# Designs tried in a protein design run: designed miniproteins, single chains, continued (4). Part 67

Each design is a single chain, and the fold is of that chain. pLDDT is the mean over its residues in the fold that is shown.

## One batch from the design tools (miniprotein)

Design m14451
Fold by ESMFold2-Fast:
Structure m14451 (fold): chain A 59 residues (1-59)
Amino acid sequence: SEIDRALANLEKIDPEAAKITREALELYKQGRVEEARKLIDEADALAKAATHELLKLLE
C-alpha cells in the first residue's frame, strides 16, 4: 500500500520516526487519535516533520 511504501522509505532515513509513525497508526486504527498525536509531538524535529506528512495521508 502507499502507507507501507512511505513507512519503508521513512525507516531507511529515520528508523526512530518510522517506529513512532507505526505506533501512531495503530492508535489511529483504535480511535485513540489524541494519543497518536502525542507520540508524534514527542519525536525530534526531523522525525516529527516526516511523520506529520505521512499522517496527512490518513486524513
Scores: mean pLDDT 74

Design m14452
Fold by ESMFold2-Fast:
Structure m14452 (fold): chain A 74 residues (1-74)
Amino acid sequence: SLEAARKVADELEDPSVRAGVYAAIAFAERSGVEIDPETAANLARFFALADGYSEEEANKLAEEVRKRIEEALK
């Protein structure tokens, strides 16, 4: 659910990663679709890279987001 995804985003420590997940939630809500863990992970990665993280760190943060959103949607 979007509410479960928002709770995951609220618990993320990194503000850039958190902003990426909020963007994925906003897109899903506006588009009338369910939140996709891969989309949330991709936006988290994009925001981390834009904020100056390395590819390795951004990929690691994105994988953590994907897993947490998948778990929250169970």
Scores: mean pLDDT 83

Design m14453
Fold by ESMFold2-Fast:
Structure m14453 (fold): chain A 81 residues (1-81)
Amino acid sequence: MTEEQIKELRELTEKLAKKAEEELGSKEAAKLVLEAGEAAVKALEAEAAGDKKKAEEYRKKAEELAEKAVEEIKKAAEEKA
């Protein structure tokens, strides 16, 4: 299941990053979305390896990067107004 979850997560992350760049013109938001997705992938890989502590660290990093991505998306939308 981890391989399928990683594939699905990467596809969703790439789609969201593309929309951020194409619709908002925000390369920074797109970059943060991709970085959040990569951290989430690393969390899943660490969990599959039995490293619960690293999985938790990567989950927190993914959450922090996702929050930054949301702020950059808001900023890009406001700058376009």
Scores: mean pLDDT 80

Design m14454
Fold by ESMFold2-Fast:
Structure m14454 (fold): chain A 70 residues (1-70)
Amino acid sequence: SPSAEEKREAMLERLRALAEELGADSSALSLEEARELARRLAESGEESPEARRLAAAVYMREVEAALAAA
C-alpha cells in the first residue's frame, strides 16, 4: 500500500501534467488566496474545468510553499 509520501509524489506527477495542459499559474495566487480558494472549492463540491484548473494551481502553490519552507 502506498505511503503518504508515495501518494503525494503520484499526485504531484499527475497534477504537474494537468497544470501544464491547463496552463495553471500557481504564481498568480498568493498562498493565502490559494488556501481560501481550496476551501471554497471543497465546500461547493463543484467539478467544472475551471475548478480543476484552480485546484491544480492551489496544489502547486502549496507544494512550492512546502518545498520553500523545508
Scores: mean pLDDT 56

Design m14455
Fold by ESMFold2-Fast:
Structure m14455 (fold): chain A 81 residues (1-81)
Amino acid sequence: EVLERAERLEKEADELYDKGVEAFNQGKFDEAIKLFTEAAEKYKEAGELLRDVDPEKDHELAIKYTAARLLAVGAEVEKEL
């Protein structure tokens, strides 16, 4: 069930993303980097599953992937400050 698998990956990624935001807000930048990176990997995997099945959802997941990647970079920058 490709759709169910992609939905589970997106849900897992959303949970990791939320934990990353919490870690970032607590100044735990190494933890935030790890969590955002793991979220991005799962969004990417979910999108790859859907690229020929649901291109619109794949596009939405690509946006979420990019957002998670950007926040990981932001945490790296904050760690240096």
Scores: mean pLDDT 87

Design m14456
Fold by ESMFold2-Fast:
Structure m14456 (fold): chain A 76 residues (1-76)
Amino acid sequence: DEAERGLEASKLSKREQEVLDAILLLGGEATAAELAEKLGLSQSTVSRHLRRLEERGLVRRVRDPKTGETLYVPDA
């Protein structure tokens, strides 16, 4: 958790960019399950990338008031 580590966190990997793009293609809100299906990845793999995007401040978690599921939305 050094300052240099935080600066590196601003740079997206190819896979992180693909996850962010998939959220936008799904209308700007997506569950980990929807992203896994869209990208052909496991939910655990998608959740790892979403966690990293959340740590970068590029996505946020929102609870869907209708379903109670966790949605991921772009924060940038």
Scores: mean pLDDT 74

Design m14457
Fold by ESMFold2-Fast:
Structure m14457 (fold): chain A 72 residues (1-72)
Amino acid sequence: MDYEEALELLRRAEEAARAGRYDEALALIDEARRHAEALAEATGVSVEEVLAGLDAAKEMIRKAREELAAVE
């Protein structure tokens, strides 16, 4: 359940980012990250690569948002 929900959140984050809704995409990535962390806690499985990927995606979106803010 949590894994499927995290995948759905990531799909929605990608759609939001493609639509230029960077704040929404960042919020969805943060929620997916929380679900991944909860899954790791429950199962004892390492999710460091998944979390690193989410952090990288978030950083890219954050920079794109900052560039838009600079343009006005």
Scores: mean pLDDT 73

Design m14458
Fold by ESMFold2-Fast:
Structure m14458 (fold): chain A 56 residues (1-56)
Amino acid sequence: SAAEKEAMRKRVLESLEKALKEKNKVAAQVGLHEAKKAGVLSDEEIEEYEKRIAEL
């Protein structure tokens, strides 16, 4: 459902932002990979997160 997808997106974004804040590159990479599989991020968001992770 749309509500389940939106909830999943929120949880994934919270986990990614936490990993980035903690500078945990491995956790951020895993989180981004799971987000890509779930299809909850746009291509632009994926590219931006890949840049942020690369700078860790």
Scores: mean pLDDT 83

Design m14459
Fold by ESMFold2-Fast:
Structure m14459 (fold): chain A 66 residues (1-66)
Amino acid sequence: ALSDEELIAYVLKVFREYAARQKAAHPELAERIEELLKKAEEASKLEDIDKSIEELHLILEELYGL
């Protein structure tokens, strides 16, 4: 099991890796992907860990939907 901090760090790592791959495959989506990456970084800074994880999950679903 991951700690909450390790889970948030892992989700950001997965998000960055997926975002980099998607930008390479779909350059036309690069600006939108960068916006989602910025949202993910801001969500990771929330003091409410449960809210941080929930927001990151929703942002990741948006990225997967591109």
Scores: mean pLDDT 79

Design m14460
Fold by ESMFold2-Fast:
Structure m14460 (fold): chain A 78 residues (1-78)
Amino acid sequence: SAKELLEEAEKLLLEAQKALKAGDYEKAAELAKKALELALEALKLAETREEILRAIGLILAAVGLLIEAGRKLGKKPP
């Protein structure tokens, strides 16, 4: 369900934030990418306004982490 995907995306995003704070930019980017993929799938399956807004919030957070991690790694942002 959308709720399950959102919960998994949130857990991955939290791990990505921890990796970024620890200076593990490659791991942060990998985890943020997985979180983004799950959040995008959750948005497609979302049935309520709360699920849609939560998915959008996670997408924006994941993209932000990917851009930050990508800059630190010298990679072009998405």
Scores: mean pLDDT 82

Design m14461
Fold by ESMFold2-Fast:
Structure m14461 (fold): chain A 57 residues (1-57)
Amino acid sequence: DAVIERVAIADAVELARATPDPAEALRLIEQALKRSGVAPAIAERTLAAVRELLAAR
């Protein structure tokens, strides 16, 4: 679902921006996606977007 994917990516990006430690941000987001029951493909795309964001800092 494109709407769920967009919301998941937006929420994950905001959490990454709010968390100073990139490794901790990735861990928290990965755990949140796992708990939320988001489809694996959406979780992978969300984590890829977060990794790109953190690498660009």
Scores: mean pLDDT 73

Design m14462
Fold by ESMFold2-Fast:
Structure m14462 (fold): chain A 93 residues (1-93)
Amino acid sequence: EKIKKVIDEIKKLIDEWLDTGNFEEARKKMIEILKEAGVPEEKAEKIVDLFFNLYLASLFLRKDFDKIVEYIKENSKNFDDAIKLLEQIIKEF
């Protein structure tokens, strides 16, 4: 599904951010791929911010970010599902 490819691209951009240190560039690229996928800008920004929050929470709490992203990808049918699942997982931290 289209959403699985977009989540994979977001994961790659987070990895790129970790290699380059350029947060602003990574964030802009993530918002752009979501907008190209048909997500409104405000919702795209929310999704990106949730993924960054998930990454930081995973880092500080020693959770497996890659496994959590895979779980979100496999259990999201659309971007609203992804938002709900991201919010739920972050709340459980």
Scores: mean pLDDT 84

Design m14463
Fold by ESMFold2-Fast:
Structure m14463 (fold): chain A 90 residues (1-90)
Amino acid sequence: SAFDEELEKLKEELEELLEKAEEALKKGDKKKALEYLQKADELVQESGPKLAELINSLPAEEKPAAEEKLKELLGEFQKKVGELYKKLLE
């Protein structure tokens, strides 16, 4: 579905940005790590409304599963971002 395609795109782009942030932290470049984390947050802010509109366009029977997938992705993102910020502050 269009929702699944957009969700997969968001997941791949977020994973790439978080991997780049982690790599920057390993190299001691905290400023570059922050820039990647900011880009990831901005991407979520841009993609959120689009994904919500796609969910609202789904048959009622499909909405709960789509909402769960989005919630799971955002939860995984928040956890990874929190771990990177913790490393940044250490």
Scores: mean pLDDT 86

Design m14464
Fold by ESMFold2-Fast:
Structure m14464 (fold): chain A 67 residues (1-67)
Amino acid sequence: LSPVEKQVLAGIKLLDMLRGSGTARELARLLGLSQSTVSRALKRLVEKGLVASRRDPATGATLYRLA
């Protein structure tokens, strides 16, 4: 994993422990990274099977959690 992918994965693990899922925007705020940087890392982590993504039907936001 790249250093950014490791940071994003650590953030997902923290959010999973606290509330089970999070958005790219929340992770960007938590990690002090741009939303585009976090979104690219999340896409790669989903491709690697380490993170799962789903759409929240209530808000329309994409939620990410540990696979």
Scores: mean pLDDT 81

Design m14465
Fold by ESMFold2-Fast:
Structure m14465 (fold): chain A 54 residues (1-54)
Amino acid sequence: SIYEEALRLMRAALAAGVPREKARQAVLDYLISKGYPKEEAERAVDRALEELEA
């Protein structure tokens, strides 16, 4: 699912030391480039961040 992909990519970026806002933007841009609608990609990335920050 888009959420699982966002979660995997966000976890990897944050583990690599990418700042939170840059990681969010990079993952968002990647998902949009894959053909996901912007709003759906935003929800997936934000949900992934909520899970990783909990």
Scores: mean pLDDT 85

Design m14466
Fold by ESMFold2-Fast:
Structure m14466 (fold): chain A 90 residues (1-90)
Amino acid sequence: DKKELVERIKKAAEEKDAERLREIAEELERRGDEEMARLAREIADLVEQIEELEKEIKEEEDERKRAILYSARGILEAAISFHLDQIERL
C-alpha cells in the first residue's frame, strides 16, 4: 500500500532517522516507485545534514555563528517539509 509507505517516510523524517529513510527508498525502488524513492533519499540527505549542523551548534561558542547555523537548520527543515508535501501528492 502506497499510503503506508508515505506514512512510514513521514514518521522516519519526524524521528530524524536517515537510515530508515534509505531503507524505505530501497524498498520503493524494488517496487518501481523511483520518484518517491528519490524524494525519500533526498529527505535522508537533509536529515544527515541537520544532524551534522546540530553537532556544530553544540560545539559553537560564538553567538553570531550559532545564529547562522540555526538559520541553516531552519532552511533544511523547510526543505524536508517541501519534499514530504511532494511525496503526499504522488
Scores: mean pLDDT 87

Design m14467
Fold by ESMFold2-Fast:
Structure m14467 (fold): chain A 75 residues (1-75)
Amino acid sequence: KEREEILKRLNELVREVAEMRAKGYSDEEIRKYLLEKGYPESEIERAMALLWTAEQLRKIGDEVDAEIAARKAAA
């Protein structure tokens, strides 16, 4: 089914982008690599946007935790 295929491909792309970022590749290098592998630019951009959103949510969580810890240490 199209929906299942799209979700499977998207999950594979998100995992691949995350692994390449962990190895120190830049966003431009990742895009180039995935385009050379035959992935559509739209799917690459979506996968990168999803990963970016997850990273921002993690960063916000870390900042909130740090603020709570700082307030407890200051009190």
Scores: mean pLDDT 74

Design m14468
Fold by ESMFold2-Fast:
Structure m14468 (fold): chain A 92 residues (1-92)
Amino acid sequence: LSKEMEIEILRALVLMMLSIIDLMLSRGIEPSKEFLELLVKKARELLELDPTDAVAWYALSKALELLGKEEEAAEYLEKAREAAAALGLPLP
């Protein structure tokens, strides 16, 4: 498996997990701590491969916000905005 394929698979997984979180929150359901910790792990794996990935930074921010780590979440959200702006991409 190429590095580019691994990045694409991890990004797709992270985006799917973010979509699940959005769906759960829209229904008044809090994601489990285990699910949020898995998202943190997968987003960090993606950043090891591509530190410029805005989706990975946003996922870290969202997971940490829901875990109650507001200061870390705010820092990573800013990283996500910077990365998205540099690539001309909309933030999810």
Scores: mean pLDDT 83

Design m14469
Fold by ESMFold2-Fast:
Formats: sequence, C-alpha cells, structure tokens
Structure m14469 (fold): chain A 60 residues (1-60)
Amino acid sequence: MDLEKGERYGMAGAWYGGQGDRERAAEYGKLAEEHFLRAGDEEGAKKALQGVEEAARLAG
C-alpha cells in the first residue's frame, strides 16, 4: 500500500527532521516521495518532501 507507506515515511522524516537528524530526515523524505509517486500522488510526494525539509530547517 504505497500511499499508506508514503504517509508513514513522511511522518518519520518529519519527526527526525524535528529532532535535528537531517540525514535520517532526508532518507525517510525520499522514501515517502518514492511511495507517493508509485501511488500516483504527486501532490502527496511534494508535500511530504517539503514537510521534511521544513522540519529539518526549523531544527537548525
């Protein structure tokens, strides 16, 4: 279920980004993007990647 996996990886990426773990945030953000794209959800892929990047940026 690529949509569900995309959401789970997006949440993990945002959580790691918020913790300041940029490497794990980027890894999970890419996994979320790939799974959303497999599901045909280009908007979900874009939002997941942006959310992870924003969380990492705010953490410093």
Scores: mean pLDDT 77

Design m14470
Fold by ESMFold2-Fast:
Structure m14470 (fold): chain A 84 residues (1-84)
Amino acid sequence: MKLTEEEKEKIKKFVENVDKEALVEIFIEALKSPDEKTRLMAAYGLGLIGDERAVEALQKVLDDPSASEDVKEAAKEALENIKK
């Protein structure tokens, strides 16, 4: 399952209008969600914010056998955006 363009736009607007410090904490927690869509949204949002505090949590997603291939790809993209 992948995020739609509508879902990506909603996340972008949310990131632009909310305190990024609080959003990093919320998205790190959301990466632990049993819901795949929530995990995808969290990984995408963390990639947009680009905060190094997310690196450890995103690395854990890559090592999580319960994470889908799409969630792992989103986490990898987020890590690349942070490590630029």
Scores: mean pLDDT 80

Design m14471
Fold by ESMFold2-Fast:
Structure m14471 (fold): chain A 65 residues (1-65)
Amino acid sequence: AAGATLYKARCFACHGPQGEGAGPKVPNLKQEKAQDLEAYIQARHPKFSTLSPAQRAALVAYIQA
């Protein structure tokens, strides 16, 4: 799945295999509501907007699964 591939390439090393985070400086992405998660990521990682809308949606869906 596109979301899993993007997550493993861009997020996995810091945020863990399911977006659970690592310590106080790497947030648990599953704590954010799905409707707010895209905006939450965009605010902390401005380059997230360089992904296509479909890629961003797939990444959010993977994290929220």
Scores: mean pLDDT 66

Design m14472
Fold by ESMFold2-Fast:
Structure m14472 (fold): chain A 81 residues (1-81)
Amino acid sequence: LEEARKLLEKAIEALKKGDAEEAIKYLEQAREVLEKSPAIAKIALEGAEHALEAAKKGDLETAIREAQGALQALDVVAESL
């Protein structure tokens, strides 16, 4: 889950800079990592997928919100350990 967290943070940074291509790259990598994670990471996976779709459409504001939601979901999972 630490790798997914770092990828989501990098995606959010890219989105804030307006770099949708770089953000898409990090979001796709985060999705791949989260797909292999336990069901407890499902909310984070869904958030990353929504962020990826929004970024592909050029909706950077929605992509940032969805990626931040995914990151927050991972924080809840980490606190449960």
Scores: mean pLDDT 79

Design m14473
Fold by ESMFold2-Fast:
Formats: sequence, structure tokens, C-alpha cells
Structure m14473 (fold): chain A 70 residues (1-70)
Amino acid sequence: SARERIEELTEQLKKLVDEATKISLKIREAYKAGDEETAQKLYKELMEINKKISELRKRLEELTREVREA
């Protein structure tokens, strides 16, 4: 059901946001340590996670509208 899918996507979003936060902290630590290569790799991972977050947010908005209109 749409409601079950909303719950599933909400949990996925929470996990991705937590992962993004952890990677952001690691990027800052890598820059402070002068490890630019590690920082750049982590930044690319963060960009991929942020893209997934944006896609999940859009899908959640669409499903939430469907549930309200039903």
C-alpha cells in the first residue's frame, strides 16, 4: 500500500541522512589531517547520497499527495 511505501521510504531517508552526516564529519577530519584524496572521495560519496535523498524526498511528496487525495 501507499502508506507502507511511505513508511519504508521514510526509514530509508533517515538512514541516508544519518550516513550523510557521518560522511560530512569524516570529510572535515580528512581536510584537517591534510588528506585531500580521502576528502575528495568522501565528497563524491556524499554527493551520491544527497542525490538519493532528493529522489526519496520527491517520491515521498508524490505518495503523500496520493494518500491525501484518496
Scores: mean pLDDT 85

Design m14474
Fold by ESMFold2-Fast:
Structure m14474 (fold): chain A 58 residues (1-58)
Amino acid sequence: GLLDKARNLVDKAKSALSSGNKQEAISNLKEAFSLLSDAGGDTNLYNELKTLADELLS
């Protein structure tokens, strides 16, 4: 479903961030936020996305 796809994109964003690929991480986070919004939201996944976005801003 959409939430599973968003979760997979979060995992890709984490891997990209860990490897220093900031542009790939941002791209995956944008897609994950879009899918999460379309799915009607998920509090746990939203908080995880927010944490990753905060890391990208540091």
Scores: mean pLDDT 81

Design m14475
Fold by ESMFold2-Fast:
Structure m14475 (fold): chain A 55 residues (1-55)
Amino acid sequence: DKEAKIEEIRKLLEEGRYDEAAKVLRELGASDELIKRILSTTNPERREELLKQVP
């Protein structure tokens, strides 16, 4: 369940669908600060590190 949603988030971010990615991140219990960091991160390695912090 969580892994499937994280994969969906990766796809949404790759497609530039940030509003939809933010919605899924909130559903998973990510903080607004974490969501902001994920959405503003252009480095793929750093983005994966931040995604690991999602509850």
Scores: mean pLDDT 82

Design m14476
Fold by ESMFold2-Fast:
Structure m14476 (fold): chain A 77 residues (1-77)
Amino acid sequence: LLSRAKKLAEVAKQKAEQGNGEDAALNARYAGRLVERADIDPDVKKRMLELLEKAKEAAEQGNGKEAAEYAQQAVET
C-alpha cells in the first residue's frame, strides 16, 4: 500500500508540473486513501496525509508549483 501510495504521489507531482490540476488532485486523493489503509508508523501516516491533502488543495486552486512540492514531500516521507 505505501509503495502504491508513493507512486500515486509521484503521478500527482508530474500532473501538477504539467498544469493538470484536476489529475494532480485526483492522484493526491487516491494516494491519501492508500496511506490511510497502510500499516505504517502513525507519525509518518499523519505527515503523509497532511502533505497529500495540501497537494490536493493546491492543485484544486491552480497552484501547480505548490502542489508538486507537497506531493514530492509526501514521496520523500
Scores: mean pLDDT 82

Design m14477
Fold by ESMFold2-Fast:
Structure m14477 (fold): chain A 80 residues (1-80)
Amino acid sequence: KKEEADKLFQKGIELYKQGKYREAADYFDKSAKLYEESGDYQNAAVAYGHAANAYRKAGDTEKAEEMLKKDIELGKKVRA
């Protein structure tokens, strides 16, 4: 599960570098969900943050805000 999340995250980075922001956001979101399901809240928060940035660049401000809220909430679980 964690290996799958890592592969999806890496694919997201590759797509983001290609300027395929919407597709990159989808991969980051999928990666974040797998990290979250496995209890890896730190990597889940990071992946949601990348998804938020990618959705924002794709013009999807609603999903960007949704992803940012997940990043913040999971970050609190890691720090507190």
Scores: mean pLDDT 84

Design m14478
Fold by ESMFold2-Fast:
Structure m14478 (fold): chain A 95 residues (1-95)
Amino acid sequence: SELEKLFDEIYRLLQELGAPEEVLEAFRKVAEKILEDAKKMSPEEQKRLIEFYKSMIDNLRLALERPELREQLLRDVENTIRYLAKKYGLEVPEP
């Protein structure tokens, strides 16, 4: 699935950026829930979801290339993961 490939790439980029272990675990669990939900989505909803996670990958790649933006971009992605963890009733990693 394209979405599974995007999640694998996001996880790899988060590891390269040194995201905390609790954030990596939260993302893994969030990704599992999103993949389950995506099976029930319309093609249009799936396309929007794919575009959202492609944008997240672009921001993480930018964080690797531009150290001056790294903390802000990584924090924004981590906050998105915390929001999704809360939305899915999962454990929310500390800020």
Scores: mean pLDDT 86

Design m14479
Fold by ESMFold2-Fast:
Structure m14479 (fold): chain A 45 residues (1-45)
Amino acid sequence: LEEDEKIALETAEKNVEDAKKISPEAYRFYKDLLERAKEGIEKLK
């Protein structure tokens, strides 16, 4: 469903926030993933 992408991005953003509180390495890892996902979507526009 078209909403699946939105849910996936929201979940990724929550993972970034949670990771920041857990460890700096996890935060950077998920932040990079989220940034790459957003860039991919922007390139499709």
Scores: mean pLDDT 73

Design m14480
Fold by ESMFold2-Fast:
Structure m14480 (fold): chain A 71 residues (1-71)
Amino acid sequence: SSEVRQKLLEIIGEILRLIGEILDLEREIEKLKKENTEEAKEKIKKLEEEIKELEKKREELLKEMKSLPPA
């Protein structure tokens, strides 16, 4: 159905967006690692927690995608 196809495309779009956000955060962590300051270490911790939350969201979306009826 068109509704199932639309839902699938929405989920795929959100997964791709989350992957992009994770990659951006990983790049920021690499920059901060080069600074080698206490402030940078604190920021890295926060960014790593953000990545964990985004990875959880990605896993839930992957499960939702797999549970969809045939298009």
Scores: mean pLDDT 86

Design m14481
Fold by ESMFold2-Fast:
Structure m14481 (fold): chain A 88 residues (1-88)
Amino acid sequence: SQQEELQLQKEVADLVAKGLEYLSEGKYEEALEYFEKAAQLYADRGDLEKAAEIYEFAARLFEHHGKYELAEKARKLAEEYRKKLKER
């Protein structure tokens, strides 16, 4: 339902906000954990495109902070979801 989708979007937004809070504190590994939780909520509902978008967003943030290994990890996870979108 539209109400369930809005609730999911709110829960994801709260997790992303927490990830951004950790990132602002220089806690990059904890930030990734919250982005992973957010992406997993979308993936569990079958929204692999939005799951990929969360990881693509995280990858850009880690690159901006010079955390290239974390950025590469997030980018690979996004690409994995993108590949699943092409498979049935």
Scores: mean pLDDT 89

Design m14482
Fold by ESMFold2-Fast:
Structure m14482 (fold): chain A 72 residues (1-72)
Amino acid sequence: MSPLERRVRELLARARELRAQTTDPELRARLDEAIAALEYFLAHPDDPNLEGFVRQAEQLIAAIEKYLEELK
């Protein structure tokens, strides 16, 4: 397994955990979009957009994690 594939799988797990923890419909929609895209890239690991998408997904997931922690 490549380091990049491992990162995609880790992000997918994190996104699914956040999706289970939030009741906000806008955050749920954003997480559902990220999950669908991460699943697509696991099926298409040679896609040239994969690395750029992983960076964007990491930023999105981190922002949502921080936002939810600040609401506690």
Scores: mean pLDDT 81

Design m14484
Fold by ESMFold2-Fast:
Structure m14484 (fold): chain A 70 residues (1-70)
Amino acid sequence: SDKEARELADKALEAARAGDLETAREHLRKVLEVGSPVVATAAAMALLALAVELDDDRLVEMVLEVLKEA
């Protein structure tokens, strides 16, 4: 459901903020599996915005790789 996908997106953002890229990747993959395209896009955009804020190239690469797998 989109509610579940939004909760997973929040967990992905929290993991990414903590530097836990593995947990962030797993949660983002789940968002893409259970969420609508709108929720999935919003989650990816939020993670990319966070990556720009943190100057974290690895977070950018992780998000782009997950999107390619979808």
Scores: mean pLDDT 84

Design m14485
Fold by ESMFold2-Fast:
Parts: C-alpha cells; structure tokens; sequence
Structure m14485 (fold): chain A 65 residues (1-65)
C-alpha cells in the first residue's frame, strides 16, 4: 500500500540522514576537534528527533490498519 511505502521510505531517509550527520561530524573532528564535537552533539539530537518521527509515523500506520 501507499502508506506502507511512505513509512518504509521515511525510515530509509532517517537512516541516510543520521548516517550522513555522523560521518560529517567525524570528518570535522579530524580537522577541528571543537567544531567536530559541536557537530556530533547536533547530529545526536537530530538523529533522536528523526528516529522519534519515524516511530510515530509507523505507530500511526499500524493504528490505521
């Protein structure tokens, strides 16, 4: 169904975005440890929010079944 596809696509997007954020933070750490630490903290906060959004979207889809 379209809803199942949307949930799967959102989960994939979350994984890609969180992976990119952490990779970017690690790269920055090698060039500037202070900026890298800030970026890592931001990546962790964004990853948490994205994960929560994905879980909420999945829950709503299950409730609609």
Amino acid sequence: SEKAKEVAEFAKKVGEETGNLFREAEKLKEENKEEGEKKLKEAEEKAKKLREEALEKAKKYEEEK
Scores: mean pLDDT 78

Design m14486
Fold by ESMFold2-Fast:
Formats: structure tokens, C-alpha cells, sequence
Structure m14486 (fold): chain A 68 residues (1-68)
């Protein structure tokens, strides 16, 4: 599996978990932190993590705001 495929899979998992937590009433900060943790623990290069983290944090915030 390529680093890009791993990054996409990690991002999808982070966003699914963000939706679950937002529906359970977690704070925007908690939702973003959980999504960030998933990306940071993903087996991808630091360069990919640097690019992916801001996008995932932004998407997780939008999910949390929309579910509320």
C-alpha cells in the first residue's frame, strides 16, 4: 500500500470518528483532537502528516459544527 493510500485511509477513519463523536455531543475541540491523533498515529511520513493535519482538522471542525 502506498503512502498516499495510507493517508487517504487514515483521513477517512479520522472523519468517521469525528462524525461519531460529534453525534455523541463531544466538543469541537475534542472532535478535532481525536481526528488529529488518528493522523499522528498513522503509518505515513511526517511530510504527509504535515500536509494532511490542517485539512483533517478543518474537516473535523466543519463536521462538529454541522452536527450541532
Amino acid sequence: MSDIERAVEAAKEALRRAEELAREGASVEEVQKTARDIIEKAPVSEEIKKSLLPEVEKAAREIAERVR
Scores: mean pLDDT 80

Design m14488
Fold by ESMFold2-Fast:
Structure m14488 (fold): chain A 58 residues (1-58)
Amino acid sequence: SMIDRRAESAAAALQSPDPGMRATAEGELRKLGLSDAEIEAARAGDVTPIKEALERAE
């Protein structure tokens, strides 16, 4: 699904070696309503909070 692809892209950005890319991704996820703990879970591979936030935003 488009939501799955967007969540995977966001997780990849959180894992970027570029600190600017990571900071931008973190900021966008905070705008979607994610907590810092949910962002760190997503960085570790749990994209569920991103998918749920994207589904709410649609």
Scores: mean pLDDT 83

